Designed miniproteins, single chains, continued (2). Designs and how they scored, part 47

Each design is a single chain, and the fold is of that chain. pLDDT is the mean over its residues in the fold that is shown.

## One batch from the design tools (miniprotein)

Design m5617
Fold by ESMFold2-Fast:
Structure m5617 (fold): chain A 83 residues (1-83)
Amino acid sequence: SSKEKIIETLRRAIELGLAIEEVKEELYKLVSSEESKKLVEEIIKRLEEVEEEARKRGLSAGVMLRLREEVLEEEVKRLEEEL
């Protein structure tokens, strides 16, 4: 399913320590239906919220990477609960 492919991609992004921009690019590649588009856009929005908070608070790149990982982990859990 679209959800399973997104979960796999998010887990790979966590394992590889991908930057937010790289995660967004990988997620956009998974858009093949209105359902997958909606799921991808929701995740991207949350990642962009993390970037904005980090800029607002003047956080370091290392802290940004940790916050990104936390968001990706929460999104994986959310999607797995919906399977």
Scores: mean pLDDT 81

Design m5618
Fold by ESMFold2-Fast:
Structure m5618 (fold): chain A 109 residues (1-109)
Amino acid sequence: GSIEEAVDAVLSLTEGEFSREELLTIASALQKIAEELFGRKLSTEKLTRILEYLLRLILNKDVSADVQIELGIGEEELEILRKFLELINYDLSKENVISKSKEYLKENK
């Protein structure tokens, strides 16, 4: 599905820091946020761009305006990212990111 395709597209960017299972958890949380905010699922392409941008933040890589433009990060993508950052309390540690993503996915609200 679109989540698996997005994860497989970004897996190499993590340089082994994240497993495929961990990335599936993050991508699933991002998709759930999109459904909650906009009432629709993200395309594979949009999900891939959001996930890449988030991984760049987590791994302390370049997230300049040029990278945002190159990745096609628009208003909807930024709203999803903001909601995700609020969800993790702006703590970009891998353990916290995965833990909070799993917790959010278990919520039936």
Scores: mean pLDDT 80

Design m5619
Fold by ESMFold2-Fast:
Order: structure tokens, then sequence, then C-alpha cells
Structure m5619 (fold): chain A 69 residues (1-69)
């Protein structure tokens, strides 16, 4: 399970990715996605499963933002 710290970092990152994607700033959205995945991975102690869940979650957020733009 994701720790409270990992969840908090993922939520903040997801908002940044969503906002940047909706604004059409693909470079900024990509940067925030990478930074958020790295932060969540670090908070989880390098758990590959947690890293994968973060990537999938952020990818879904990005797709949703692009479809609604």
Amino acid sequence: MLSDESIKKLQKGAKKVYDATKAGDKEKAEKYMKETVEEVKKASGGDKEVEELARKGLTSVRITAEEKA
C-alpha cells in the first residue's frame, strides 16, 4: 500500500500534471510527471510496484486532462 507521504506527494504531483496538461504545456506536464514519480519512489524506499502505480495514475490524469481540453 502507498504510505501517507507517498499519497500526499502523488496528489500534489497529479494536480500539477493535470493543470499543465490542460494548459497545453506538454513539457511542463512531462517534467512534473517525472519529478512526482521520483518523489513517490523515494518516499516508498524504491518500491518498483509503487513507482509503477504512480506512473499509471499520472498517465491516467494526463489522458483525462488532454481529452477534456
Scores: mean pLDDT 78

Design m5620
Fold by ESMFold2-Fast:
Structure m5620 (fold): chain A 107 residues (1-107)
Amino acid sequence: TKEILELTKAMMLFLSSLEDVRIALKTKASKEEIQAAVDDLVTSAEILKEIVKKTKDESYAKRAIKLLDEGLKILEQIKAEFPDLSAFLDEAISRINKIREELKKLL
């Protein structure tokens, strides 16, 4: 179905954004590059949320929540290594937690 294709695309976008954040952290990229990668990750999470909500599928919601949990884990790692970015990362973490709570309503 078209919904499965859109969901697959959204999940792949999130995974790609998550990998970009991991690479930025591993290579000790500039603060600007880390912020851009985090913003892309949060944007991909919003897209994933909207598509999962349209499917109304509990299994896809559970998988999306697991991906968001992986994103939260890496954001906490960045916050620990770059305390100067703490306020920016707290906002990103807050936004992903709100997405996670919206998806939990589908369970």
Scores: mean pLDDT 87

Design m5621
Fold by ESMFold2-Fast:
Parts: structure tokens; sequence; C-alpha cells
Structure m5621 (fold): chain A 87 residues (1-87)
């Protein structure tokens, strides 16, 4: 499996609040589903994030659209992440 280190911004769909985050996503190479947990750098909120990726295109600097949910509030979030590491 591939592991992505990511950082970016998320917007709450309920409040419109913008949050900076860092996290890691694990890629299912068969489906292209990347999923994992992140932490807001602004609030410390725990986030569960999902992205659809093409495993053959994964590199540092790639920008991924993503969706997720706050594990602390249940709020839906969406945004973008930049890949900072691939392993």
Amino acid sequence: SLTLSVEGTLTSLDTGEVLRFKGTLVVDEETGLAEGEAVSLDTGERLKLFAQVDPSTLKVGLVLPLVGISLDTGEAVQGTATVTGVS
C-alpha cells in the first residue's frame, strides 16, 4: 500500500470555517481510494478524510480534492491537500 503525507485546507460545509490541517492517507491501489486521519492545525479537531486518486500519478506536489468529516463535531468538510510525501 501507498501512504501519503498531506497538508492543506478544509472548509466546514455547516459553518464555512476554514481549517488548516496535516495528516496521512493510505491508498488502496486497487480502488484508488485514499483515506486517513488528520488534525486541524487551528483547532486540534480530528478529521477523517477521503480522496479519490490515480495511484500511478502520485507524487510530491500533487494537489488532491478531498472530503471528510470532523470526528469531534460530525461536521462535513471539503477542501484540497498537497502531497508532501509518498511512501
Scores: mean pLDDT 84

Design m5622
Fold by ESMFold2-Fast:
Structure m5622 (fold): chain A 70 residues (1-70)
Amino acid sequence: AQADLDALLARAEQEFKNAKSLEELIEVGRRAMAELWRLARRHQLTDEQFLAGLKRLSEIEKKAIEKLKK
């Protein structure tokens, strides 16, 4: 459901903000992707919601990487 996706993205954003190293960031991204795929496999997301989730995770991760560089 959309609520599950929203909860996943909110949690991922907080975990990415708390990541202090590239290794921690990679682990956060891996866990978030695994959970997103789990939601999709259980038919809890539409294709549109899944693609939107992928795009949002990519944006959150990119922002976290930029923060670690500076």
Scores: mean pLDDT 81

Design m5623
Fold by ESMFold2-Fast:
Formats: C-alpha cells, structure tokens, sequence
Structure m5623 (fold): chain A 63 residues (1-63)
C-alpha cells in the first residue's frame, strides 16, 4: 500500500534525525531495516509493517 511506503519513509526520517539515545536509534534502525527488507520481499503484510514501525517509534521515544 502507498501508506506503508509513506510510513516507512517517515520512520527513516525520524531515525536520520538522530534525536535521543544512540542505543535506541540503533535498535530502531535495525527494526526499520528488517521490516523494510521483508516487506519488499512480500513476507510482511502492511499490518505487520505498521506494528514494527509503531515499536520502532516507541523505542526512539524512550530516550
């Protein structure tokens, strides 16, 4: 879905802003990389990708 691509792009921008603890940024980056790759391969559904984005955003907020 176009929305999933937009949500992934937004998460990428948040990670690239590097606000918060380095450890949390690295954890969010790892979740982004895995979710983006598996979504691109058709392994993850848009709903599963949205859950990974939500979890990554929460990690970034735990600064």
Amino acid sequence: KKQTDADLAELKKLIEAKVGKKENIEKAQARFDVASYLYGQGILTPVEVAKQIDEAKKILEQA
Scores: mean pLDDT 77

Design m5624
Fold by ESMFold2-Fast:
Parts: sequence; C-alpha cells; structure tokens
Structure m5624 (fold): chain A 87 residues (1-87)
Amino acid sequence: SKMDELRKIAEETLEKLKELGVDEELIEEFRRRLEEAKSPEELVEVFEQSAVRIYLAAEERKMPEEKLRGIVEVLTESGKKIREIME
C-alpha cells in the first residue's frame, strides 16, 4: 500500500539520521508521530514538519558541517522518494 511504502522510506530515513548523530529523542519523537499518522497525506505532513525540526535542532547544536550536509542530503533524497510515491 502507499502507506507501507511511505513508512518504509520514513524508517530508512530515521536509521540514516540516527547514524549521522541526530539526537535519539528527536528520532523517537519523529517515529512516534509517523506511527500516529492515519493517511498518506498526514504521514507526508509529519515527515515535512519533523524534517524541518531535525534540521533546525542540528544547526542550533552546531553539529559538524559534514553531518549537517549528510542530514540535508538524507532529508532531500527521502523527500524526493515520498513525492514520487504521492504522484
């Protein structure tokens, strides 16, 4: 289903963000919100809101530039995959 495909992309995204050193509390919050999503549209909104929050938190914490670039790349690629599924 579309929901299963979106959840798979979201889960892969969370794993990559965790590997990049994103705070586990933020990863857990993102995961919880994804689990609460009841539609593909709601899941996309959760993903977009959580992506912004993660980026801003990483920037505020002054994570190394390599890690910030990695976060942007992961979020951008995941966003592209989500858009392809939603078309």
Scores: mean pLDDT 85

Design m5625
Fold by ESMFold2-Fast:
Structure m5625 (fold): chain A 100 residues (1-100)
Amino acid sequence: MAEEEFIERWKELFELMIRGINKALGIPKTEEDERALENAIENVKKTLDSMKSEKERKYVAELGIALLDNDFEKVKEIIEKMKKDGYSDEEINRLIGKAI
């Protein structure tokens, strides 16, 4: 699939995941919570758009989708591919943090 299509799909799934989890927890409870939630979603979308490397954006999107699907075997596969591509453990941990 085209990378742009993959990132847009990730943005949609991430928004649905955040909204779903927060709804299950009974959030937002206040107008301030609603603003914080919308800001968090928007910041993630901006972060994906501002990544320097298409490859970095693709890995963050793939990790996020695998995490959303609770596919930990796929997460491990993606990490192995990143290591083969020369990413350090520190860089991988940073990108996992962006995917969550």
Scores: mean pLDDT 69

Design m5626
Fold by ESMFold2-Fast:
Structure m5626 (fold): chain A 109 residues (1-109)
Amino acid sequence: MEETRELALKAARLAEEAGLPEAARLFREGAKNEKSASKEEVREILQQQITMLKNGASVEEVLLQIAEALARASSLDLAQTGYDIAVLLLRGAPIESALDVLQGHLDQV
């Protein structure tokens, strides 16, 4: 819980810096969430984000969807993914870097 909360709050701060106040709000709600997501739910969310990026969705949209998932149910994997994606967004990294992060987290769930 503590580690997940810290990552969600860091992701919220980075989302705010990226000009995404809705994602930041949802990450802060996720930091308070005591309901745990299952490994299957986390895999489905990560697979969906990979599919969305491959089909032309933005990195900003992926970050928002991860934040929404965390607001519904707590997950260390999703909080870490959200943080890593927010870092990439602030650095202006290419979509390929976001795909690599999402796939890496999916492989660890």
Scores: mean pLDDT 86

Design m5627
Fold by ESMFold2-Fast:
Structure m5627 (fold): chain A 92 residues (1-92)
Amino acid sequence: MDEMMKKTLELIVLVEKYKELEGSNPKVVEELKKRLAEILGIDEITDKAVKNMIETIESVKEEILKSMNEEEKKLYKEIDEEIDKEVEEIKK
C-alpha cells in the first residue's frame, strides 16, 4: 500500500471522528488532535487548524473515496474500526 494513501485515509477518518465528537468529549477530542499531529509530523495541532483541515478533507474526500480500490476500501474500514475502538476506550 502507498504510505501516502494510508496517511490520507487516516486523516479522513480522524477528521470525521473529530467532527462527530466536537463539543461532546474533550478527552477524546484531545486524543484525536494528538493523532492528527503525529500523522502530520508536528508536536501539536490547534482546533482552528483542525477546522481548516476539515474543509480541505471534505473537498477531496469524495474524489478519494470514489477512486479507492478494494484493498484501499478494506484499509479505510480497518482504520475506522481501530480509531472507533480507541475512542471507546478513552470514553471509559
Scores: mean pLDDT 77

Design m5628
Fold by ESMFold2-Fast:
Structure m5628 (fold): chain A 96 residues (1-96)
Amino acid sequence: RLDEELAQADTSTASARAQAAAVRAVADAVLAGAPRAEVVERVRAFLRAQLAARAAATTNLDPETLAAHVAAAEAQIDGLAEALVDYLEAVRAEEA
């Protein structure tokens, strides 16, 4: 149990650093006036990478159930990415 908690903590720390870097890259792209399509694709890529990492760490579900959960999450990623970029662009417009 402790070894599992330590492994998860290490994964969480690496994941948190990757998340911080990805968030900064997206914020910098919006601030630089990068094309919306480019920013949305970066957010989608980040969300898919996080989903893949979580799926790989999941060992208590059968492959069929895991695949169904991954498919459901994938269906939400496109909409979430668009909504997040809409929000960031709105915030940027207010700051300008």
Scores: mean pLDDT 69

Design m5629
Fold by ESMFold2-Fast:
Structure m5629 (fold): chain A 56 residues (1-56)
Amino acid sequence: SRTVLRVAAHDTGLSVAQVRALARLYAADPARGRELARELGLTDRQLDSLVAALSA
C-alpha cells in the first residue's frame, strides 16, 4: 500500500498525505471524495485510476 500511495502521489502531483486523505474520504463517501479530488485539480479519469490502483 505504501508503494501504491507513492506512485499515485507522483502521478497526480499530490503529496502522499493528500492521496491518503482522498482515498479514505472516497471509501467513506464517494460523492465527497469526488468533490475533494476536483478541488485538488484531479480529473475524473485520474481519480478512477487512483481508486483502481489503491484497490489492487
Scores: mean pLDDT 76

Design m5630
Fold by ESMFold2-Fast:
Structure m5630 (fold): chain A 64 residues (1-64)
Amino acid sequence: PRVVGVIVAPDEAAAEATLARMRAAQPHLEFEGILAPSGEEAAKLAKRLLEELGIRTGLARAAA
């Protein structure tokens, strides 16, 4: 089982640090992060993923 989250971070290193914290909190889940350049874009991506997928998925980056 996978959980998709949207992460707002200046770079991939900061995003990976956030994912590591989430994985430590819930090690029984596979966490995947989608890096967004801003909170506004992150909110749009999160809303779209919740509406279109409706379940936990593993996506490392937003697909075109």
Scores: mean pLDDT 64

Design m5631
Fold by ESMFold2-Fast:
Structure m5631 (fold): chain A 73 residues (1-73)
Amino acid sequence: MAEALRKEAEELLKEKQEELAKNKTNEVPEELKRELQRLAIEAAEAAGLALDPETARRMEEVRAEIAAAEAAA
């Protein structure tokens, strides 16, 4: 079971990286990018024990902020 959660966390990291590559923009604040990356790493580490839904929600919130910053640019 923990392996499935870890795989999911890895997929989230890959998806985030691909999304950033597609944008090819510096308009998104680096701080938001770093925060999303930190949350993704934290989620991947937690997947070894159990992925916390709260952590997943925080990642979603940061992604929303990044999207808002892109829209505002």
Scores: mean pLDDT 63

Design m5632
Fold by ESMFold2-Fast:
Structure m5632 (fold): chain A 79 residues (1-79)
Amino acid sequence: EVEKRLEALGERLRELMDALVALNPEEFRELGDRMLASFRARKAEILANPETAEEKLAMLEEYVDELEELLEKILSELE
């Protein structure tokens, strides 16, 4: 279950980064790469620590939700 949730979360993050890069490739490409790398590191940490996996996964899900809200805000401010 944790692995499936991490895979779904990674897919959401990739789609979010793709949307940001489409808006401004020059500014968001490097940011997107860094965020995906950070996600991969956190995923590895979660999978390496089963006792805290559920809690850390929930925190990571909240982080991605906040990023989606930020993207929606940015899009709503564009004319």
Scores: mean pLDDT 77

Design m5633
Fold by ESMFold2-Fast:
Order: C-alpha cells, then sequence, then structure tokens
Structure m5633 (fold): chain A 80 residues (1-80)
C-alpha cells in the first residue's frame, strides 16, 4: 500500500499553503506561496519517512520561514 503525506500551513485560521508528497518525497500537488513550499515539502517528507503503520496519522509541527513561525498540520495516510 502506497503512502502519502499532506502538510497544511495555517495562518489566522486559513490554509495559506499546502503540499502533498508521495513515499519518495516527490510533490504530487502544491498550492499557495512558493516561498513556503520547500519547508512544507521537508516537513511532509520527514513525517512520511517516520511512518511505519497502516492507519492515518495526524501531527502538528511549528516551522520557521524568513524569521516567521507557522503552524503546520500534517496527515500521513495510506493512498487509496
Amino acid sequence: MDLEAVALLIENGQVVASVRVDRDGNIIAESGDPRLIPALKEAATEAIRAYDGDEPRFEVKEIEVDGKKYKVLILVAPRT
């Protein structure tokens, strides 16, 4: 079963950037500010790399880009 990870960057209660990656860390889909995409890709790739189960896993991380801190929601799930 293939895995995917989705990372959503939240600012003021809105999703301002998102990345979806496959098991190999390749971007399947992206949206939002291009400056935030590399950090979201890294966060999603680390989450999928650390995943060893078969059930969806949700986690929250804080990232910093250009001196500003952002809340990131990450979901790792089997690809259906």
Scores: mean pLDDT 78

Design m5634
Fold by ESMFold2-Fast:
Structure m5634 (fold): chain A 58 residues (1-58)
Amino acid sequence: SMDERMAKGGEAAAKAGADAGSPRGARGNGLMIQKEAEEMGAEKGAKAGREAGDKAGE
């Protein structure tokens, strides 16, 4: 179940990070917005991954 927990957590984290960190419309400021979006995505992804991993581990 630990492998399932890791897989579910990773998948949820990747999805949540991508959804939160999408820098669409950055236009010329892509580097700055990309870094900020990645940081926000990492935070959202970590939260979603932890929740999904805990649920899958039951």
Scores: mean pLDDT 61

Design m5635
Fold by ESMFold2-Fast:
Structure m5635 (fold): chain A 75 residues (1-75)
Amino acid sequence: MEPISLKPVLDKLPEEAQVKVEELAKRAMAAALRGDLATAERYVEEAVKIAEEEAGPEVAKELRKGLLQLLDTLL
């Protein structure tokens, strides 16, 4: 099993924002594993907003792609 790494995107964020985004990503994955896709999408959107505010829209796009790819893998 080879996990998709979000580390290159997270490394572009301040450490404080990295922790918040990682926590939201874990919550999104946990919700998806429970079959709650609506809650998973909400956590993804919150993480993407933090990335956009801290590092800009380009990093936010990369994070969104990575998180959606992780969620798709869990389905």
Scores: mean pLDDT 78

Design m5636
Fold by ESMFold2-Fast:
Structure m5636 (fold): chain A 74 residues (1-74)
Amino acid sequence: SMNEELRKKLIEHLRAAIDYLRTQPESPAVRALLQVYEDTLKWLEENPNMSLEELEALVRETEARLRAIGAEAA
């Protein structure tokens, strides 16, 4: 289903982002980004029956958190 495809794509993207960030030198920004991605991945793994609306809301919230970190790092 579209929901299962979106969920799978999100999990794959989050894992790739976490793997990439773990190769970077430790910094406050890297730690904050890792925390956001790891929190989001954990929530997805703990909530296997999320609706499409809930998945879209989680994406928006995650993007907002990432944007806030980017603003603080600038």
Scores: mean pLDDT 83

Design m5637
Fold by ESMFold2-Fast:
Structure m5637 (fold): chain A 61 residues (1-61)
Amino acid sequence: MPDEAQQLADEIREELSKRITSKSGLSLNNAVGLGLSLLSQGVSREEAIDEAVKRIKELDS
């Protein structure tokens, strides 16, 4: 795996932790994966993080 992808995943995880407390590592890991996917599609970092936060809320509901 490229080092850049791991670093970006860690940055997304850190930003999510600042915005929301996930109930499980599964929800957080799923949201990080979604954020990475959105960024690879050209979505802005802010929008990708917002969608990842929504995903955590959906999974933890």
Scores: mean pLDDT 77

Design m5638
Fold by ESMFold2-Fast:
Structure m5638 (fold): chain A 98 residues (1-98)
Amino acid sequence: MRQLQIRLMAAILSAIGAQFMAEKGLGEEAIRTLEATLRAVEELLKVAPEEAKPYLEEAARHLREAVEAARAGDFEKAAEHARKAVEALKEALKAVEE
């Protein structure tokens, strides 16, 4: 697997973990994982092919909203945005495979 695909898979797993943490009300853990995932996605945006960029930008937007929701104590909203980020990252992975 190419390094970019490995990094995208790692971001997907990290976002899934953040969704789970938010669903369980693990606020500090959810915030830390969401912020780390956002940083990873922002680094991916710098090197990603054009086909993947719209999906990575969508994922970054959802991760930012998830962080804001989690900081406000709205873990249901944080989990929903993390879930949407996972779906966007999966589309980005699909785009770099073709």
Scores: mean pLDDT 88

Design m5639
Fold by ESMFold2-Fast:
Structure m5639 (fold): chain A 70 residues (1-70)
Amino acid sequence: IEFSEEALELAKKAGISEKQLQRFARGEQTAEDREPLKKLQEVAGLPVDGIVGHETLAFLSSHITKREED
């Protein structure tokens, strides 16, 4: 998976790596991801709940520019 420059810049502001964004786009989240997700949601203008829910998944999916399985 490759994300748009916009999504990568917002993730960087939230302290989230591209690998963490890839996990979130798969709906994978750990308890330790909650605070970085809140920051990402705040900078992206999403509801700040710290979970990969409907709005966060929609944001990530809309910012995928290239899909790679390997």
Scores: mean pLDDT 76

Design m5640
Fold by ESMFold2-Fast:
Structure m5640 (fold): chain A 88 residues (1-88)
Amino acid sequence: NSKLEQALMYAEYYKARREELAKKFGKESITTQEIIDYIRKQAEKNNQDPEKVERAIRAWELGDALVEAVEEGNWEKAIELAEELLSL
């Protein structure tokens, strides 16, 4: 199923990015709020468009939910979340 394969690829992407950020912060795990705070700080430094920042934050929220759905084996929810993520 191509939709499920796509959902699994996006889940792996967000899981890897989250693990990289946790390692960068010297932690075993990092919360979604800590990731959002980091994105806002980087956006301020780089004078990024607020609309792009909002989309990036939403993508992380959806990506984290997608990882959780995949870990739970909830394939229907994973596909739904991936479709929403792609619509951003």
Scores: mean pLDDT 83

Design m5641
Fold by ESMFold2-Fast:
Structure m5641 (fold): chain A 100 residues (1-100)
Amino acid sequence: MAEPTPEQEALAKEVIDAAKQLADQLLKEGKASPIEAVAIEMLGLATAQDILTTALDDATLAEIRKLVDDIKNAKTLEEQREYFDKLAEAVSRAARRAFE
């Protein structure tokens, strides 16, 4: 694998930060258990690792960037969670395709 690009490193950091903020807010509002909050943070770390280790084309990078922006602009925690789950799935699919 080639080294991650600066854009991939920036996206990975934003994903980790978004996962932590989502987990903290859900826990604070009683919408997630402590175990669920940890699971969200771990999924964020796994997603960031996939971004850093996967060769991503411009279209996939644009999709990931859009989903990160959707998380940041979400008006509710429910929308933020939905975008986060979509982001994790999109990155996971891209990582799997890189080995096909």
Scores: mean pLDDT 82

Design m5642
Fold by ESMFold2-Fast:
Structure m5642 (fold): chain A 92 residues (1-92)
Amino acid sequence: MVEKLIQDLREMLDSIENEEEPPESVDEVLKELHKLVMEALKENPEITKEEIKEGLELLRQGLEKLAEDPEKLLELYEKLKEFIEELRKKKK
């Protein structure tokens, strides 16, 4: 369960770095997050590819630490799901 979420998160981060769509196997909540991140990057062209790569590397390091604490990883996933749902409500 947690291993699948960690793998999906890594694949999502790789897709953001490569400006590609995430694999079909990736969780739907993470696919929605990927879409929101890609839209935000398009709206902020001043953000350089170097800054994006640096940010993604920091996120990958954070993910390795979260892999040692599966309870925190699941809690963050639930908070992310809630955040995405709130963003959907604000667009009404």
Scores: mean pLDDT 74

Design m5643
Fold by ESMFold2-Fast:
Structure m5643 (fold): chain A 115 residues (1-115)
Amino acid sequence: HHHHMEEGERIRRALERMVEYVKKNPELQEKIDKAAKEAGKATSDEEVERLLARVREHIEQARKALEAGDPTAYEHILLALAIVNVLLSKGYTEAEPLFEEVRRLLVDLARREEA
């Protein structure tokens, strides 16, 4: 249809595409599950800081992969989301700016219309 999608609709479309990609790649689902479990076990400020640094690394690698048209962008975005969502669910508000960066990556991914 000839209309521009709202950012929320673009993000949802990108997430749906990534969910379908994960269904076709069980090894990626295992990596996501492991990352979420590791984030869920974090109980010290030092552990949380290391997880936030890992999220920033995934965001940086996702940007590079998107610019290169590399499907590893899906892996980096999903791993960043898994860690950030767990940290936010535990009340670590330091993860909020990183969640916003991941949202921007999802918009960029949707704009690229990757098959």
Scores: mean pLDDT 80

Design m5644
Fold by ESMFold2-Fast:
Structure m5644 (fold): chain A 87 residues (1-87)
Amino acid sequence: MSPEEMLEEFLRRALERTPAERRAEAEALVGQIRELVKQYKANQNNKEEALKIGKELAKLLRQVMGLLSLEDREALFDEMSALQKAS
């Protein structure tokens, strides 16, 4: 899988594991992450802008993980590690 495909699979699985009461917040964060990924791709030849977007992406990814229980975070990590090894 490409890094972009791995990120999209991570976001999809994270949403599935997000508690119902936090789903709308998770969907909003995922939407922001998807938009920033497009901007990151458009700015790959501009290292300063790419670094700035990368920092914003890292912040949003941490917020998405913060919406999951510890058990769901561990399960998601194991699932993503298995996908990376199978690729």
Scores: mean pLDDT 82

Design m5645
Fold by ESMFold2-Fast:
Structure m5645 (fold): chain A 80 residues (1-80)
Amino acid sequence: MNEHKLVDFPNKEEVLKAIEEARATLPADDQAALDKIGELFLKGYSLEQAAAEVGISVDYARELLKRARELTLKIIEEIT
């Protein structure tokens, strides 16, 4: 459930929107895999278990997480 987010400063809103738009550039399958892996991690699953549940290799899951992290960090650094 979404909670009320107050405006901390303009850059934060721009960063969140840019991250969302950047994720939209990824293939739909990659986006779905990242969302599922994140959900499973919150449930206490390991990377190996999350990858198996999604039906991808552990190496592919690591590369997806690495890509998502690098993309997010690059956007944050550019905007913030």
Scores: mean pLDDT 69

Design m5646
Fold by ESMFold2-Fast:
Structure m5646 (fold): chain A 92 residues (1-92)
Amino acid sequence: SREEVIRMTALMLQAVGIMTSLKLGQMSPEEALRELLALLKEFQQLHNVPQEEYEQLVALAREFVEAPPEEQDQYAQQFNRALIQAFDRTMG
């Protein structure tokens, strides 16, 4: 539905904001991971994301925050692609 698209867009913007703050040194890796995991938990609960996809998103979020600076863009892209794919499968 339109509301579901709007919610996903808001979620993606929040995720991008967290990732950008981490890259700019405005947020610690621990804070970024905490916020990303809270966002993913909300997404799972509100949108009935399958457990397997949720666990994949959690793993990708951890990989992103733990990545060395030179690889952060690559891991951010992997996380964002997985998040969009989870949305598409969950929402139809």
Scores: mean pLDDT 81

Design m5647
Fold by ESMFold2-Fast:
Structure m5647 (fold): chain A 80 residues (1-80)
Amino acid sequence: MSSILRSIGEDLFRKGEELSKKGDEAYNNGDNDKAIELYQQSSDLYSQSSRLFLQSGDTDGSRRASDLEDQNIDKINQLK
């Protein structure tokens, strides 16, 4: 069970990283609305990943996902 939860957590974490990178690209292109949308989607994936890592016993993975979620929230707040 724990190995399945960790695997799903890792998959969601990777998707979060991809969306966060796309958000950075949108921001660099001056598309603030698109950047906010992508950072919000990435934040949701990191939040889900953090919970799954905690359930699997991966406290380090959970903390890293939570930190990246907070970074995306800070970026969203800067673009308001």
Scores: mean pLDDT 87

Design m5648
Fold by ESMFold2-Fast:
Structure m5648 (fold): chain A 86 residues (1-86)
Amino acid sequence: SSLGQRTEEEIEERFAKNRAALPEVVLPTVTEEDLAAWEKEAEQAREILEKIKKERELSEEEKMGERIFEYQLELLRELRAAHAAR
């Protein structure tokens, strides 16, 4: 499984590449419906994570997922801001 081998450095590098690509690659193809759907999915994912944390300690795989999720939320905020500026 590749999830157990992801490091913080690898996650940050991927995030930086994705963030840099937003204005040139992703933004021209993004719709308001896409943004609204992704924001809804992000809210649902956060609710699930908080529920899990209340019941038990996160596994290493789930902790990696939480770190990736936080970077995805940051990218989503950048996408929303860039889309609003169009």
Scores: mean pLDDT 69

Design m5649
Fold by ESMFold2-Fast:
Structure m5649 (fold): chain A 72 residues (1-72)
Amino acid sequence: MIKKEAEEIAKKYGLSEEIAKKIGEYAEWLMEHFGLSREQALQIAEEAAKKKPKTLEELSEAIGDAVAKLLE
């Protein structure tokens, strides 16, 4: 399941359980609503996790930046 794989990526970068869970939710949402491939969703999750967001606001910004970079 994509959500769990994205959560494991976040945990590898030492992110909190709350942030890791939210990264998983974003990865699933991007596949469902933007038609992104599993590979693209996991790439976005990893790029966001690399920025080591500490808050949900920082995570939202990191996801947005990763999506923009991947799709442009």
Scores: mean pLDDT 81

Design m5650
Fold by ESMFold2-Fast:
Structure m5650 (fold): chain A 88 residues (1-88)
Amino acid sequence: EAEELRRRAEELFAEAKKSSGVEAARLAAEAHVLEAKALVLEGHAEVVLEGVRLAREQAAAAVPETEEEAAMKPIAEEAIRRMEELAR
């Protein structure tokens, strides 16, 4: 159910805004994965695949400036991997 996944993603984004650092990154990552699931269910797997391509390019180019940013990088990379698997 795409609508339910999108609603749950909105809840996770709201929780991420109330959090900081690594916890906020984890919540946002889960929200993005749920949005990707909703898009795939709605027949828009191509949108997810294009988003994954751009996100991977950004992740590869990014150099962490802080130890916290370095800890957040694998969380983002795992979310990107999960989204690509959902789009197949």
Scores: mean pLDDT 79

Design m5651
Fold by ESMFold2-Fast:
Structure m5651 (fold): chain A 56 residues (1-56)
Amino acid sequence: EIRIVVPNSVGARVAAADLEKAGEATYRVIDDTRIEVVAKSEEAAEMVVNAARLSG
């Protein structure tokens, strides 16, 4: 499992929620600025990181 912390953006939450529905990750909101994502693969982790970057 890969644990990452990314900005709490709409894109990051949507990507994390979609991966959670697929059983590829879990996520939790740390605060208004950050979410924690536990991904089952490097690919899933990269998807969340890229979504966070693109959504500002």
Scores: mean pLDDT 81

